# Designs tried in a protein design run: designed miniproteins, single chains. Part 14

Each design is a single chain, and the fold is of that chain. pLDDT is the mean over its residues in the fold that is shown.

## One batch from the design tools (miniprotein)

Design m459
Fold by ESMFold2-Fast:
Structure m459 (fold): chain A 78 residues (1-78)
Amino acid sequence: MKMVEKLLSSGLESVEKAREALKKGNYEEAKKHILEVEINIGMLRMIRSVSLIAGDKETAEDADKAISTLEQQLEELK
């Protein structure tokens, strides 16, 4: 639901900030933003697990898609 959307949106913003920091040579700042993305992925994994136990298949599936999107964006950062 909307919480998954907020975590995905926030994670994508952190990915963009990491890219900007890398372009400017701010490697320490880039690492902090990459960690923010990993934290959002962790939170989405918790939401997925809770949603599956609660029988909320739609939220669990939305969380899976958000996790995959953020993991793909991190791979593109190298």
Scores: mean pLDDT 86

Design m460
Fold by ESMFold2-Fast:
Structure m460 (fold): chain A 119 residues (1-119)
Amino acid sequence: EPSIREETQALLDALAAGEPVIDVLERMIELAKKAVESPDPAEIRYAADIVGTAAAILRDYVEEHFPNDEELRKAVDEATAAADRARQAINDGKPLETLKREVREAVEAVQKALEKLKS
């Protein structure tokens, strides 16, 4: 089976090739969910990178297409903040259970922003 890193790169390549942003982001979030439940600490850390990348893509998309949607911008800001907390947990060497919690919170925040975008 392809690795989570290979699947993530394939999604980024699909986005560059013109696949719909929302579809790519939804699939990236499913990969982050899979990675955070992995028994491999390296995959759990990589889940933080996936959700961080997804949050950044979502923020740039919303800034370009929906600059005046205050509720959507707030949801994206919350998703970015949650992704930054997950990354900070890695940098601070926090326990894996703390990192898993921060990644799950970031995943939930990105999913909430995506649902608002689809409304």
Scores: mean pLDDT 87

Design m461
Fold by ESMFold2-Fast:
Structure m461 (fold): chain A 65 residues (1-65)
Amino acid sequence: SLLERYASGEMSREEALEELREELSKLKAPNEHTLYAAKQLLLIGFELDLELLDRGVPLESITGK
């Protein structure tokens, strides 16, 4: 997963965010506005997870939510 690769130092914050954007770009839904809102929430949540990892919160504590 992206969080595991980031936590291990395998990728940078910018690389992790770009990979997530690429994955989200593949998502489709009948409601464009709902899809956009969902993508924004996923990106915000992911950025918060990266911030928690940077502050020393264990990966298992983040993924167990």
Scores: mean pLDDT 77

Design m462
Fold by ESMFold2-Fast:
Structure m462 (fold): chain A 75 residues (1-75)
Amino acid sequence: SEEAKKLYEILKENTKVSLEAAQRILDLIKNGDESRVELLAEQLKEMGVDKEKLIEFLKKIDSPNREKLIEALEK
């Protein structure tokens, strides 16, 4: 998907993530439960992803987890 490609471009700057892994991460952002989303935020921060670019990307995603993931990343 176009969203997965955009996420992949952000993630690959700091990690050797695949496009398939980026799609799985996007699916988790859109459909994951609260605990999985909080764990994902911690993992993304530990990977050293660009938080500003990731938050800007998330603001464009239609997901019930969007606000919670942004809050977790900003901590």
Scores: mean pLDDT 81

Design m463
Fold by ESMFold2-Fast:
Structure m463 (fold): chain A 89 residues (1-89)
Amino acid sequence: MVDKEKVFEKLVELASEKLKKAGIDPSKFSPLKQILIVIASEIENKPLSEMAKLSEEELREFIRKILRENDDQAGLDMLDEMEEIAKKL
């Protein structure tokens, strides 16, 4: 069985490293927001620093909109699961 909490922790580590390489302090953001900044940056092809200016809620709504436009139900379910894990940690 995939340990979703451990997967989330590894995603946070990867996002944190990408932010540090871009000169952004990851400790300024929640673990979930760190992941969302990286995802939004990849989707929009915009710098991490631009995505970091958005709120966590704006990033979630943006990503949900793109997933819905692409009929990506698995992606929507994964986003909802990450939000629930972040609330428990």
Scores: mean pLDDT 80

Design m464
Fold by ESMFold2-Fast:
Structure m464 (fold): chain A 113 residues (1-113)
Amino acid sequence: SKEELIEQIEQLVEELVKLLSTKPPAERIAAMRRILDRVEEAVKALSDETLELGIALGLLRLVIGVGETVGGISPSQFRKALETLLEALKSENEETLSAVKKGLEEVIAEIRG
């Protein structure tokens, strides 16, 4: 169900923001960017891209790209980007939500090692 997927994604967002507060090294941030780039491509293939979804994915990429460049992701900016993505995802299909959930799980696994 979409509601269960949204709740699970919200839990993953909270977990990921907490992990970013541990200041993961630059190579983990680069790995996160690669995973999220694949998530963006999967989302674009599974859904008709809305303006809201496009903006949300672009904001997420910007926050991570800046973090990779300066050696740290701002947890508050990352939370804002993910909350924007969650709001855009509420109108999407279950396949798109599943792709985002899987991507966030892969990011969390990468940071945890």
Scores: mean pLDDT 78

Design m465
Fold by ESMFold2-Fast:
Structure m465 (fold): chain A 94 residues (1-94)
Amino acid sequence: VSDFEIEEALARVKNAPSGEAVRLAQRYEQDPSGVRSELLEIIKNNPNLSTETYVATQLQLAHYFDLLDATPASDTDARSKLAEEILKILRSVS
């Protein structure tokens, strides 16, 4: 993951991140593997997802998790914006 990839992802967030996104970013900082497993299990257990949509969603989530891992813990604004995109992806498949 490059700084350029982080900047591209952040450009997709027009508004200030929600309180839910801020909390998700904080949880990810404390337990990245646990949060990854939790969110991937949500999409895995959705019976309405096609295999194609499931795979695409899993790849998108993995990409944003990798961006979070590459973003400094001190950059709370960037991390919260990346968490907002994760929440947006999850809401699209709920």
Scores: mean pLDDT 81

Design m466
Fold by ESMFold2-Fast:
Structure m466 (fold): chain A 106 residues (1-106)
Amino acid sequence: SERRKEIVDITKTILDNIVERPVEYSKEEIKNLILDHLKSLGYNLTEKEIKELAKKAREIGSEEVKELLAKTKELLAKTPNENSRIAIEEITTLTLALLYLEEEKS
C-alpha cells in the first residue's frame, strides 16, 4: 500500500497544479499525453482497458481510491475551465487504473 499512497500523493500534486494553471490543450492532446506517459512507464493500455481497470478500482473502493475521488470531487467543484476539468477527469481515471494494477501485484 506504500506504493499506492505514493501514486495518490503525486497525483494530488499534479491535479492541484492543473487547477492553479488552466490547461490550454484539447481533450485529444490531453489523452495523447497521458497515453504517452503510460508507455514511458512500461504500460501499453488502450483507453478502453484504462476505463475498465478504473471501474474495478472504484468497485474495490480502497482507502487510496476514496482519497483520490474525494480530492477530484473537491477540485472539479472549484474548476470552471473545461480543458482543466477534462484533464482532472482523465488523470483521475488513469490513476485509478494504475492503483488497480498495483493492488493486483500485491
Scores: mean pLDDT 78

Design m467
Fold by ESMFold2-Fast:
Structure m467 (fold): chain A 62 residues (1-62)
Amino acid sequence: GADLAEAAAHARAAAEALGLTLSEAQSVGMGKVGVGLAGPDAPSEEAGRLGAQAAALSHRLS
């Protein structure tokens, strides 16, 4: 599977670009969600980006 640590780091960076601050635990969770959304063939950066977008949508809908 994709490297969850790299996906978490990319999710944190992408979330910061969207104006969100994620904790380390939230970054790992969003990285895992992003891996599920991107699929097994996607790079960790794409997985992280998708996880950050999911976090941003959740924040806006709350």
Scores: mean pLDDT 73

Design m468
Fold by ESMFold2-Fast:
Structure m468 (fold): chain A 81 residues (1-81)
Amino acid sequence: DELLDRQARALARNLRLMAETSKDPELQKVLTEAAQAVESRDFDRAIELLKKAKELAKNDPVIQEELDRFIREVERLKAQR
């Protein structure tokens, strides 16, 4: 599905960008792994990793909201396959 592939690539790109701009090495690692999971269409793994990222960023409400948006996006992509 071209639309699914395009949206998954865009999401992975956004996750990599968030990882690259992160000052937390553990959060950077988890977000990079989440991007790789999305690229591999392992959406369950991506959701697991994004929930771990939320726990790492639990004291940052801005990052929490952005991670919630990414989780919703991955869940939407999973529903389309």
Scores: mean pLDDT 86

Design m469
Fold by ESMFold2-Fast:
Structure m469 (fold): chain A 79 residues (1-79)
Amino acid sequence: MSHFEILNSLSSEFFDKLQEWSKENPNATLEQIAEKMIEILEELGIKVSEEERKKMLESSEQGLLNLAQHKLVEKAREL
């Protein structure tokens, strides 16, 4: 299996879980979205350091998405 196939699978699962949660929480703050993204990453077996967690909580929407994508890519490379 290619790293791209693994990345696509992980990204799909991540965004499906986030989208499902978002439908139930339409008024969620950016901080609440960041916390949920971290929770989903950890559920997928991706470890988030204290520094990475702090960066995600302080990030813009685009910065948050970029950080999540970086963690997904790292995990795909390990598999």
Scores: mean pLDDT 80

Design m470
Fold by ESMFold2-Fast:
Structure m470 (fold): chain A 76 residues (1-76)
Amino acid sequence: KSKEELALEIRDLVVKALQEGKLSEEAALLIGKAIEAAMDGDTEKARKYFEEALSLASPEVAKKLKELFEELLKKV
């Protein structure tokens, strides 16, 4: 998958988790910031925002998001 495809997949997961009440709006905003930082090549900032967001997510959602985000970081 391309980095653009991974970013879209993360976005779709976030939208679904928000609708299902499994993710807070605050966590969704942090994930957005993490993706922006990753796309800019700032992997340290991306990881900080993303780890903060995962602490606010349900364990199942956090696991899926982490897998996709690690794949995104490998392509940046």
Scores: mean pLDDT 82

Design m471
Fold by ESMFold2-Fast:
Structure m471 (fold): chain A 90 residues (1-90)
Amino acid sequence: KKKGIEAAKEGLKAAEEAKDQEEAKKAGEKAAEAGVLAAKESEGLGTLVGTGGAIAGIGGQFLAELGGKPEEAAKTAKGGAESALRGAEL
């Protein structure tokens, strides 16, 4: 299996389990890593979707660092991981 698929699944689990800003930030980091892996391992649409996942994962990290609601940061990280998974499967 592509490494991006496994990383995306780990990112999804981390986002679902995130209860505070630190956990939401880690979920965003995992989503960003998964998105980068999906983009590198895929071509065409998969690369674009994987790149979107990486950007969303970075966004989740920034939301966590800004001290906003952990729920918003975790939701953004989850979206990033979902996009990374889709990109890796394409």
Scores: mean pLDDT 80

Design m472
Fold by ESMFold2-Fast:
Structure m472 (fold): chain A 60 residues (1-60)
Amino acid sequence: STLAQQLAEELLFTEYARLRRLSEAEIFEMLKRRAQGRASDAELRAAARTIAAVLASLAE
């Protein structure tokens, strides 16, 4: 898995309640902050989209 995927998985397991209150753009900014330049914006945007899709699936 990429670093972006590892950070996304960590956030889903540790920060789920917080992530539910955030937009995809806010999730991207949180991932970018945690990555500290160690992952590309494209990888972090893909990870944020995956988180948003998981959260949307769990909203029902």
Scores: mean pLDDT 82

Design m473
Fold by ESMFold2-Fast:
Structure m473 (fold): chain A 85 residues (1-85)
Amino acid sequence: LLDELIAAAVAGDVEAAEALAEALRPEYEALVAAASPEALAEARALIEAARPRIEELVAAGRVEEAKALAAEVFRRAVEILRESA
């Protein structure tokens, strides 16, 4: 589901991205509520550090590489949140 959400968002498929986000919302909300402020800051910093590279790949038409990088970064961010819960 997370990989599909990232793929839809990178492709600009807002409807698919919203539907997948809604399906994941309860799990994500529970994860965020259980996470420490430090873990939230670390996860956000990881995402922000990767953002320019993901944008560069999308601009270059390297959409599959952008999706793979985004999925990896978001999986790591979720892992950071889970480790703090």
Scores: mean pLDDT 68

Design m474
Fold by ESMFold2-Fast:
Structure m474 (fold): chain A 73 residues (1-73)
Amino acid sequence: MVKQRIEEEVAKVLEEADKLESESSGEVSRLAQESKRYAELSREALRQGNLEEGQSYMSRGLGLVNKAKDALE
């Protein structure tokens, strides 16, 4: 996967996690906080040139955002 594409997905994860954290509490807020941590880890891996690790952390962050959205239901 291309570094630029992963960085775009990381930015989207951070935006959605920030929104969920600001609009929610409890479990949803906690999952959003964890998602932001993985998005930050993804960005750091990309800075180090580790595209595979960056993609892995980004996918985990996205999964946590989706889990937070599911918890709202």
Scores: mean pLDDT 81

Design m475
Fold by ESMFold2-Fast:
Structure m475 (fold): chain A 64 residues (1-64)
Amino acid sequence: MALEEIKGVLEKAEEAEKRGDKQSAANYLTAAYLLAVGALLDGEITPEEFEEVKKRAKEIEKRM
């Protein structure tokens, strides 16, 4: 559940980046990171899933 929500926010970040909307993309990346940290602390995602979220977020940021 939490992992799918985080992935949804990352998809929104990718869509914003693709539109050239760097501000919205950065905002979605920040939201995805905060959601992922909270989910990890609450035990809703594994450390491995958290690392995959960070990896995807960094790849989006590199394209901005």
Scores: mean pLDDT 83

Design m476
Fold by ESMFold2-Fast:
Structure m476 (fold): chain A 87 residues (1-87)
Amino acid sequence: SPALREARRQVILLLAGVTVYRISAFILKKTNADPKEILEKLEEALKLLEEARQLIRQNPGLPADLATLVDQELADVQKELEEVKKA
């Protein structure tokens, strides 16, 4: 349906934003930036992932693989956050 195509497009755009924030956090870490700045980028990535999760929940006709990808990205970002907090 057109609604499912638009929902899928929105999830893809949110995942693109997650990628941008994760790359930003990576560059900040490599350039010895303040851990607070790294955490802020990863927390923005988490917000986008939670929005993607809500969109998937509201649109059960979306492919299951898309939900799996969002959940995997969420687990990875949460792990990165815990590693930065321990440093």
Scores: mean pLDDT 90

Design m477
Fold by ESMFold2-Fast:
Structure m477 (fold): chain A 89 residues (1-89)
Amino acid sequence: SKEEIIAEIEKKLDEILELVRPHLTPEQYQRLVDLINQLLKLVKEKAPIEEIFSVLNEIVRIVSHLPPELRQKVLDLLKEIAKLIIEYY
């Protein structure tokens, strides 16, 4: 169901936040939280896909500051989230 897809997106976004928390500055972490909240709002509102991918690209920019192994894991989660968003639309 679409509700199950949203729940899976939220679960994966929460996993990203938990993984990155000790590796980001407080300012970077707050920016990531704000971007994730914006992403979820845009998905739930069925915003244009271009706006959603713009926010995902900003999240990727923050993730670029992570150690290589953690960065790859977070990028893989973001790819899964992108697939779920496409399925939701």
Scores: mean pLDDT 88

Design m478
Fold by ESMFold2-Fast:
Structure m478 (fold): chain A 70 residues (1-70)
Amino acid sequence: MKEEIDELNRKADEVLREVRELAKSAPPEKQGKLATEAFRERSTALHNEFQKRRDIKKKLEELIKKIKEA
């Protein structure tokens, strides 16, 4: 549990760092647009990965419960 949260926080920090570096290298006029688009795409991917892992955990908990009841 704690390890999963630490991994997600690390990945979130990497996304923020990469978005900042990407925006910093662009002309000022395009920095806002590039930062917004990059953050949106990367944060959506991270959210989907987290949700998928959570669904797998719920399925495992349900299986364990059924085994205990059998």
Scores: mean pLDDT 70

Design m479
Fold by ESMFold2-Fast:
Structure m479 (fold): chain A 67 residues (1-67)
Amino acid sequence: MELPEAVRRAIEAGAQSAADLGWSKEEIKRAAYTAIRHVAEKLGVDLPDETIERAAEEAAERVQKQQ
């Protein structure tokens, strides 16, 4: 299942902030995973762990391309 657009935008903003603070890509990925779970729970969206892991990887890669 694809993540809601609002969730993806929130994750990208958080990942960018972490990258600006000098976090590694692995640290950003782990932080993004935690953030995705939190946002999904708050929105009442049931996301599979596989979907969350993939979205976290995508967020880390996006900030990598920008840096």
Scores: mean pLDDT 73

Design m480
Fold by ESMFold2-Fast:
Structure m480 (fold): chain A 67 residues (1-67)
Amino acid sequence: SALEEEYERKRRLAQAYKDGTETNEKLGALSSPERQKIYERAKEWLSEMGTKYDKEAKELQAKIEAL
């Protein structure tokens, strides 16, 4: 139960960061050069966080399945 709740939390975090990455990419494409740099930095950080939580969720899923 606690492991399943942690898995779902990390899965949702990964999705939220992925959604944020896509939003910042779209906003950057529509923005001035000065604002594009802000969205690009945000996109990089959000993408890294999304990848991190996706990996953690998959590792936790494997542990749950092994129980």
Scores: mean pLDDT 87

Design m481
Fold by ESMFold2-Fast:
Structure m481 (fold): chain A 69 residues (1-69)
Amino acid sequence: MTRVKQGDLLEALQRNIDAMLRMGWTDLTQLSVKDKDGNFVASATADGVGTARNPDEVVEVGGSYSTWK
C-alpha cells in the first residue's frame, strides 16, 4: 500500500498518459484513479488538462505506480 499526495499522483498520471500517447495508444483519452469507495481522486487527459479532488490530500493506493521522466 503506497501513500501519495493527490497532486503527485496527478503528475504521475500526466507523465504516463503522455508517454503512452507517444507510444501509439491513440485510443487513450484519459487516465483516472478512484479511492476504495469508488470516489474520484485524480485524472489526466490527452489534452494535458488534469484534475485532482484535493492536491494536498494523501491517498492510499492498492499497488505500486511509476513515473516517466
Scores: mean pLDDT 70

Design m482
Fold by ESMFold2-Fast:
Structure m482 (fold): chain A 69 residues (1-69)
Amino acid sequence: SGPLFDDVSLSVERLGGVYRITLTTKDGKSAVVEVPTVDPKSLREGLAELLRKLGMEEHAEQILNTKRV
């Protein structure tokens, strides 16, 4: 298995009052989430939801629970 982020591409699009984040894998699978703001908490929650949609729940939980030293 390759590195998580080396196997995906990420795009962010502003849609009026929300931001749409799209995650696409090299094999063409994609997941989409909308967040109301681009603050770090909302982006982290959005990225975690994208990972869950791709079946990577363990990585999603790591992002939500990560304590940066």
Scores: mean pLDDT 69

Design m483
Fold by ESMFold2-Fast:
Structure m483 (fold): chain A 69 residues (1-69)
Amino acid sequence: SSSVERIIEEGETVLEDPNATVFDLEVTLGQLDLVVAVEKVTNGELSTKTLKKIENLRQRLLTRISELS
């Protein structure tokens, strides 16, 4: 899904930005969770590879939020 690929790319971009605020990271995390939820309802199938990428990105966003808090 292009929406899932887009949000993964946006999450990577935010993580690479040394000026990203906790707010930016939290908004990105919320958008990631929303896009995943919508995709599951709409298509029902996310590959195991895609799910692993999403979970890895989610954990990295949470870690970064914790570091800045």
Scores: mean pLDDT 83

Design m484
Fold by ESMFold2-Fast:
Parts: C-alpha cells; sequence; structure tokens
Structure m484 (fold): chain A 108 residues (1-108)
C-alpha cells in the first residue's frame, strides 16, 4: 500500500517535469535538461519498484516515462549551446536507458 502511493507520487512528478521541460527546451535548455534528468531518475525509481513488487502496470508507466524523458533529453541535446545543458541531457539519456532495461525486465 505505501509502495503504491509512492509509485503514484513519482509518476505524477515525472509527468509534471516532462510537461514543464517541453515548454522550456527553446527558452531555458539548462532547466529543460535538469527536468529531463529528474524525470529519468523518477522513471528509474518507478522501474525498480515495478521489478521489486512484480507490478506490470508500474513497469508500463516506467517505460512510458523513460521514453518521454529520453526523447526530451535528445531534443535538449540538439538545441543546447552550453556544456552544462549537454552534460545534464547526456546523464538523463543514460538513466532513461537504465530505467527502460529494468522496466522491461519487470514485464518478463
Amino acid sequence: MKEILRAIGLILRAIGDIMEAKSLIGKDPVKAAELALEAAELALEVARLALEYGDKTFARFAIRLAEEALELAKEVLKVAKDDKAKELAKKAIELAREALEIARKALE
């Protein structure tokens, strides 16, 4: 029960981060990259919870969130001019890929 509420909270926060980051890509690439990284970290935590508790619904949410964070980070990397935004976007890509691998294992 506590784990379900935690996973829901992580999912909602990740959705909010993704939506905000999409609005900031062309305006504030550093902030967009920071939000993409947080969304990837949240997706990874949801993936770990899904694997630990055998929850295929949370695994599917983790896949969707990780895919959105990955696409967002790639878009930031295309438009980013400063090294900070590029490094944050690269880290978001790495964590989003890890989240996808773990979430896919939770679906097996």
Scores: mean pLDDT 88

Design m485
Fold by ESMFold2-Fast:
Structure m485 (fold): chain A 66 residues (1-66)
Amino acid sequence: SEKVNDTDLLARAKNGDENAREILYQNELAVAEGIFKSAFPFSEPDPALVQKYAQMLFENALRYST
């Protein structure tokens, strides 16, 4: 979920700002983990699947958010 204005973070991340990329990726990791916990509340989320889903969310944010 977006908690703050991500427009400047996205622009900086696209320009190679490592700090902005880290912040965006951490946000997507939290979103992915929350989704898996909601879907499987009594199971341990598979960290490989969570990471893969977060990676897809992160790449989509970089490519398709303006």
Scores: mean pLDDT 74

Design m486
Fold by ESMFold2-Fast:
Structure m486 (fold): chain A 65 residues (1-65)
Amino acid sequence: SPLPKEEQLKKRKELFREEFEKHIDEVAEKAGLPKEVIEEALNVLLENPGAEGVKKAQEIIEKAR
């Protein structure tokens, strides 16, 4: 049976956390933003998949500009 939504979110975040961590510095440098801002936006996106998460991540980036 499929995992509960909460369990699926935890698994997804865990699976991609290490891989994303390797690229956060590169993304931050290319975007001209602090690493912590990119990390916060990515965490929000991972916890809120789809359009809602994208909007929240964009808001974080916009506030930091």
Scores: mean pLDDT 72

Design m487
Fold by ESMFold2-Fast:
Structure m487 (fold): chain A 93 residues (1-93)
Amino acid sequence: SASLEEMLELAERIIEMGRKMGVDEAEMRAAGELGEAAARESASLDPERMRLQGEASAAMRHILERLNREELLYDLTLEETREVLEEAERELA
């Protein structure tokens, strides 16, 4: 039910929220670079998507830590991801 476009938009929102919550830009970049490097060693993976996924994953970990929702880190649905972003927006307000 989720398009690739929706997933990419959600990843960008996660990265932006991570920045607003004070996540280290260098840590997000390092995670993105690891994803991109892994994709380059596998012809089936898109380096640009894996970079964005790496950055979003690093940001999400910090968002969940700040919200005391670390239990969701490995089992987030798209709906739960949207709910986490809404909770983070309330935390910043």
Scores: mean pLDDT 78

Design m488
Fold by ESMFold2-Fast:
Structure m488 (fold): chain A 78 residues (1-78)
Amino acid sequence: SLLEEAKENFRKAIEALKAGNIDEAVEYGTKAADLFVEAGLWDVARLAIEAVEHARRGDYDKAIELFEEALKKVEELI
C-alpha cells in the first residue's frame, strides 16, 4: 500500500541521516513526501518536505525529529 511504502521510505530516511548518508536521506524523504501527496495526506507530506529541507541545510537533528513526527502520524492511521 502507499502508506506502507511511504513508512518504509521514512524509516530508510531516518537510518540514512543517522549514518551520515545525507543524499540518501533526501532521496528517501522526498519519495515518502510524494507518496503521502498521492495518498492525500498533506499534513504528513508537509512534515516530510520540512525534514528534507532541514537535512539539506545540515540541520540533521531537526530533520530526524520531523521524520519521526511524520512516522508517528502515519502509525496513527494504520
Scores: mean pLDDT 84

Design m489
Fold by ESMFold2-Fast:
Structure m489 (fold): chain A 91 residues (1-91)
Amino acid sequence: MKEEIIKKMLELVEKAQEEYSEKNAVALVVVKDGEIVKAEVIVLDDEERKELIEEYRELYEEGYDVFAIGLAGNQKLPLEKVREIIEEHLK
């Protein structure tokens, strides 16, 4: 489970940084009962970002685990750092 979540997040971040390097984006993995139920890259403006945060806060309250990594336009986040972030959250 944990390694599968890490692998999926790494794939999403790599793809996002290749396809949307100049855009602000969120790489998102949603887990329920140990299964990945949603995995996507979302390109957002500031208003859409606020709405997304509220929606995923509600999912957390419903018993979903939400892993999200924000990606800033024209900034590269090393995949090694992505792994570290997700591993720290998963323990």
Scores: mean pLDDT 74

Design m490
Fold by ESMFold2-Fast:
Structure m490 (fold): chain A 94 residues (1-94)
Amino acid sequence: MEGMDPKEVLRSNGLDLTVDQLKEKLTELTKDAGPEVKSYLDDLIKAVTDKKYRISSLTLEDAALTLIKNGVPSRLVNALVNLALSLSDINNIV
């Protein structure tokens, strides 16, 4: 019982996008943002692209709120967060 399909996680958040398309769109939306926003986006991208990269729930929540506050659509941010959580399923309770 390993492996949620990333495409299904994105669809559950109302997105008809691949992980790569989501990364491109988020990068474009934050191109002119401050270093804090870009740093959090990089951390979230690593969490969904590097299976061994671990992000805490607190860091994940703080990153998500920072991106939304800086004008990134909440739908895109929530999809990325849920994808990161699905990839860390074994530890999502802590």
Scores: mean pLDDT 70

Design m491
Fold by ESMFold2-Fast:
Structure m491 (fold): chain A 64 residues (1-64)
Amino acid sequence: MMTEAQLLSEAEAFARYAGRHASPEQQRAARDAFVADLRARGVPEAVVERADRIMTEILEEAER
């Protein structure tokens, strides 16, 4: 059972972990896999887009 807030928190934690421990290629694959999993679970597209945006912002910050 996952609320929108829990999903977004999970996306943020996942992106922060990937940004610190994964190569750029692994970060992209991990983000793509996370987004695909959300869609497969029937998460609303608006929430998927928000999660993807959060992950992108965190991974961009990790590159700085």
Scores: mean pLDDT 77

Design m492
Fold by ESMFold2-Fast:
Structure m492 (fold): chain A 108 residues (1-108)
Amino acid sequence: APSKEEIKRRTLARALATYALVHEGLTPEEAQKLYREWLKKPVEELIKEVEDILANTPDPELQEAFKNYLKAVNTEDEKKRNEYIKKADEATSKPVRERLTALRRAAA
C-alpha cells in the first residue's frame, strides 16, 4: 500500500492537474505531465498551491472539491479521508467530462 505521504501527494497533485485541465485550458496530456511534476514536490508546497487556488477561484464546484481534498490530506482516519476524496472527485467529474467533450469536438 502507498504511504500516507504518497496518498497526500497524489491527492493534491490530482487537484492541481484537474484545475489546470478545467480552468487553465491545458490538454489532458499537458495536465498529466503537470500531475507527474507535482508528484515530485513536497506535500507542504502542494498544500500551499491548492490553498492559493482555493482563495482565488470563484468557481463553487472547484472550491468544494479543493476544500474536500484539503480535508482528506489533513485527516488521519482512512475512512474519512476516502469519503473526502470521493466527494472531491464527484465535484470535479462533470467539469472534467465537459472539458474532454469540448476538446474532442474541437479536434473533429
Scores: mean pLDDT 79

Design m493
Fold by ESMFold2-Fast:
Structure m493 (fold): chain A 60 residues (1-60)
Amino acid sequence: GPAEELMRQLLLEDPNVKSEEDLYDPLLGKFLKYAIQNPKPGDNRLFNPESHLKYMPLAK
């Protein structure tokens, strides 16, 4: 969605973002932090928590 597009652009346009782990909202910061800590150029699936998990296992 638009959040994924925004976060991906932030990582690509502003390298300073990788130094900022504290954002306005803790939830928003979590997604951005994971994207920064796990920089996979061209792979914006990090924005999606399901995709960030290697695969979608059966929930217990």
Scores: mean pLDDT 48

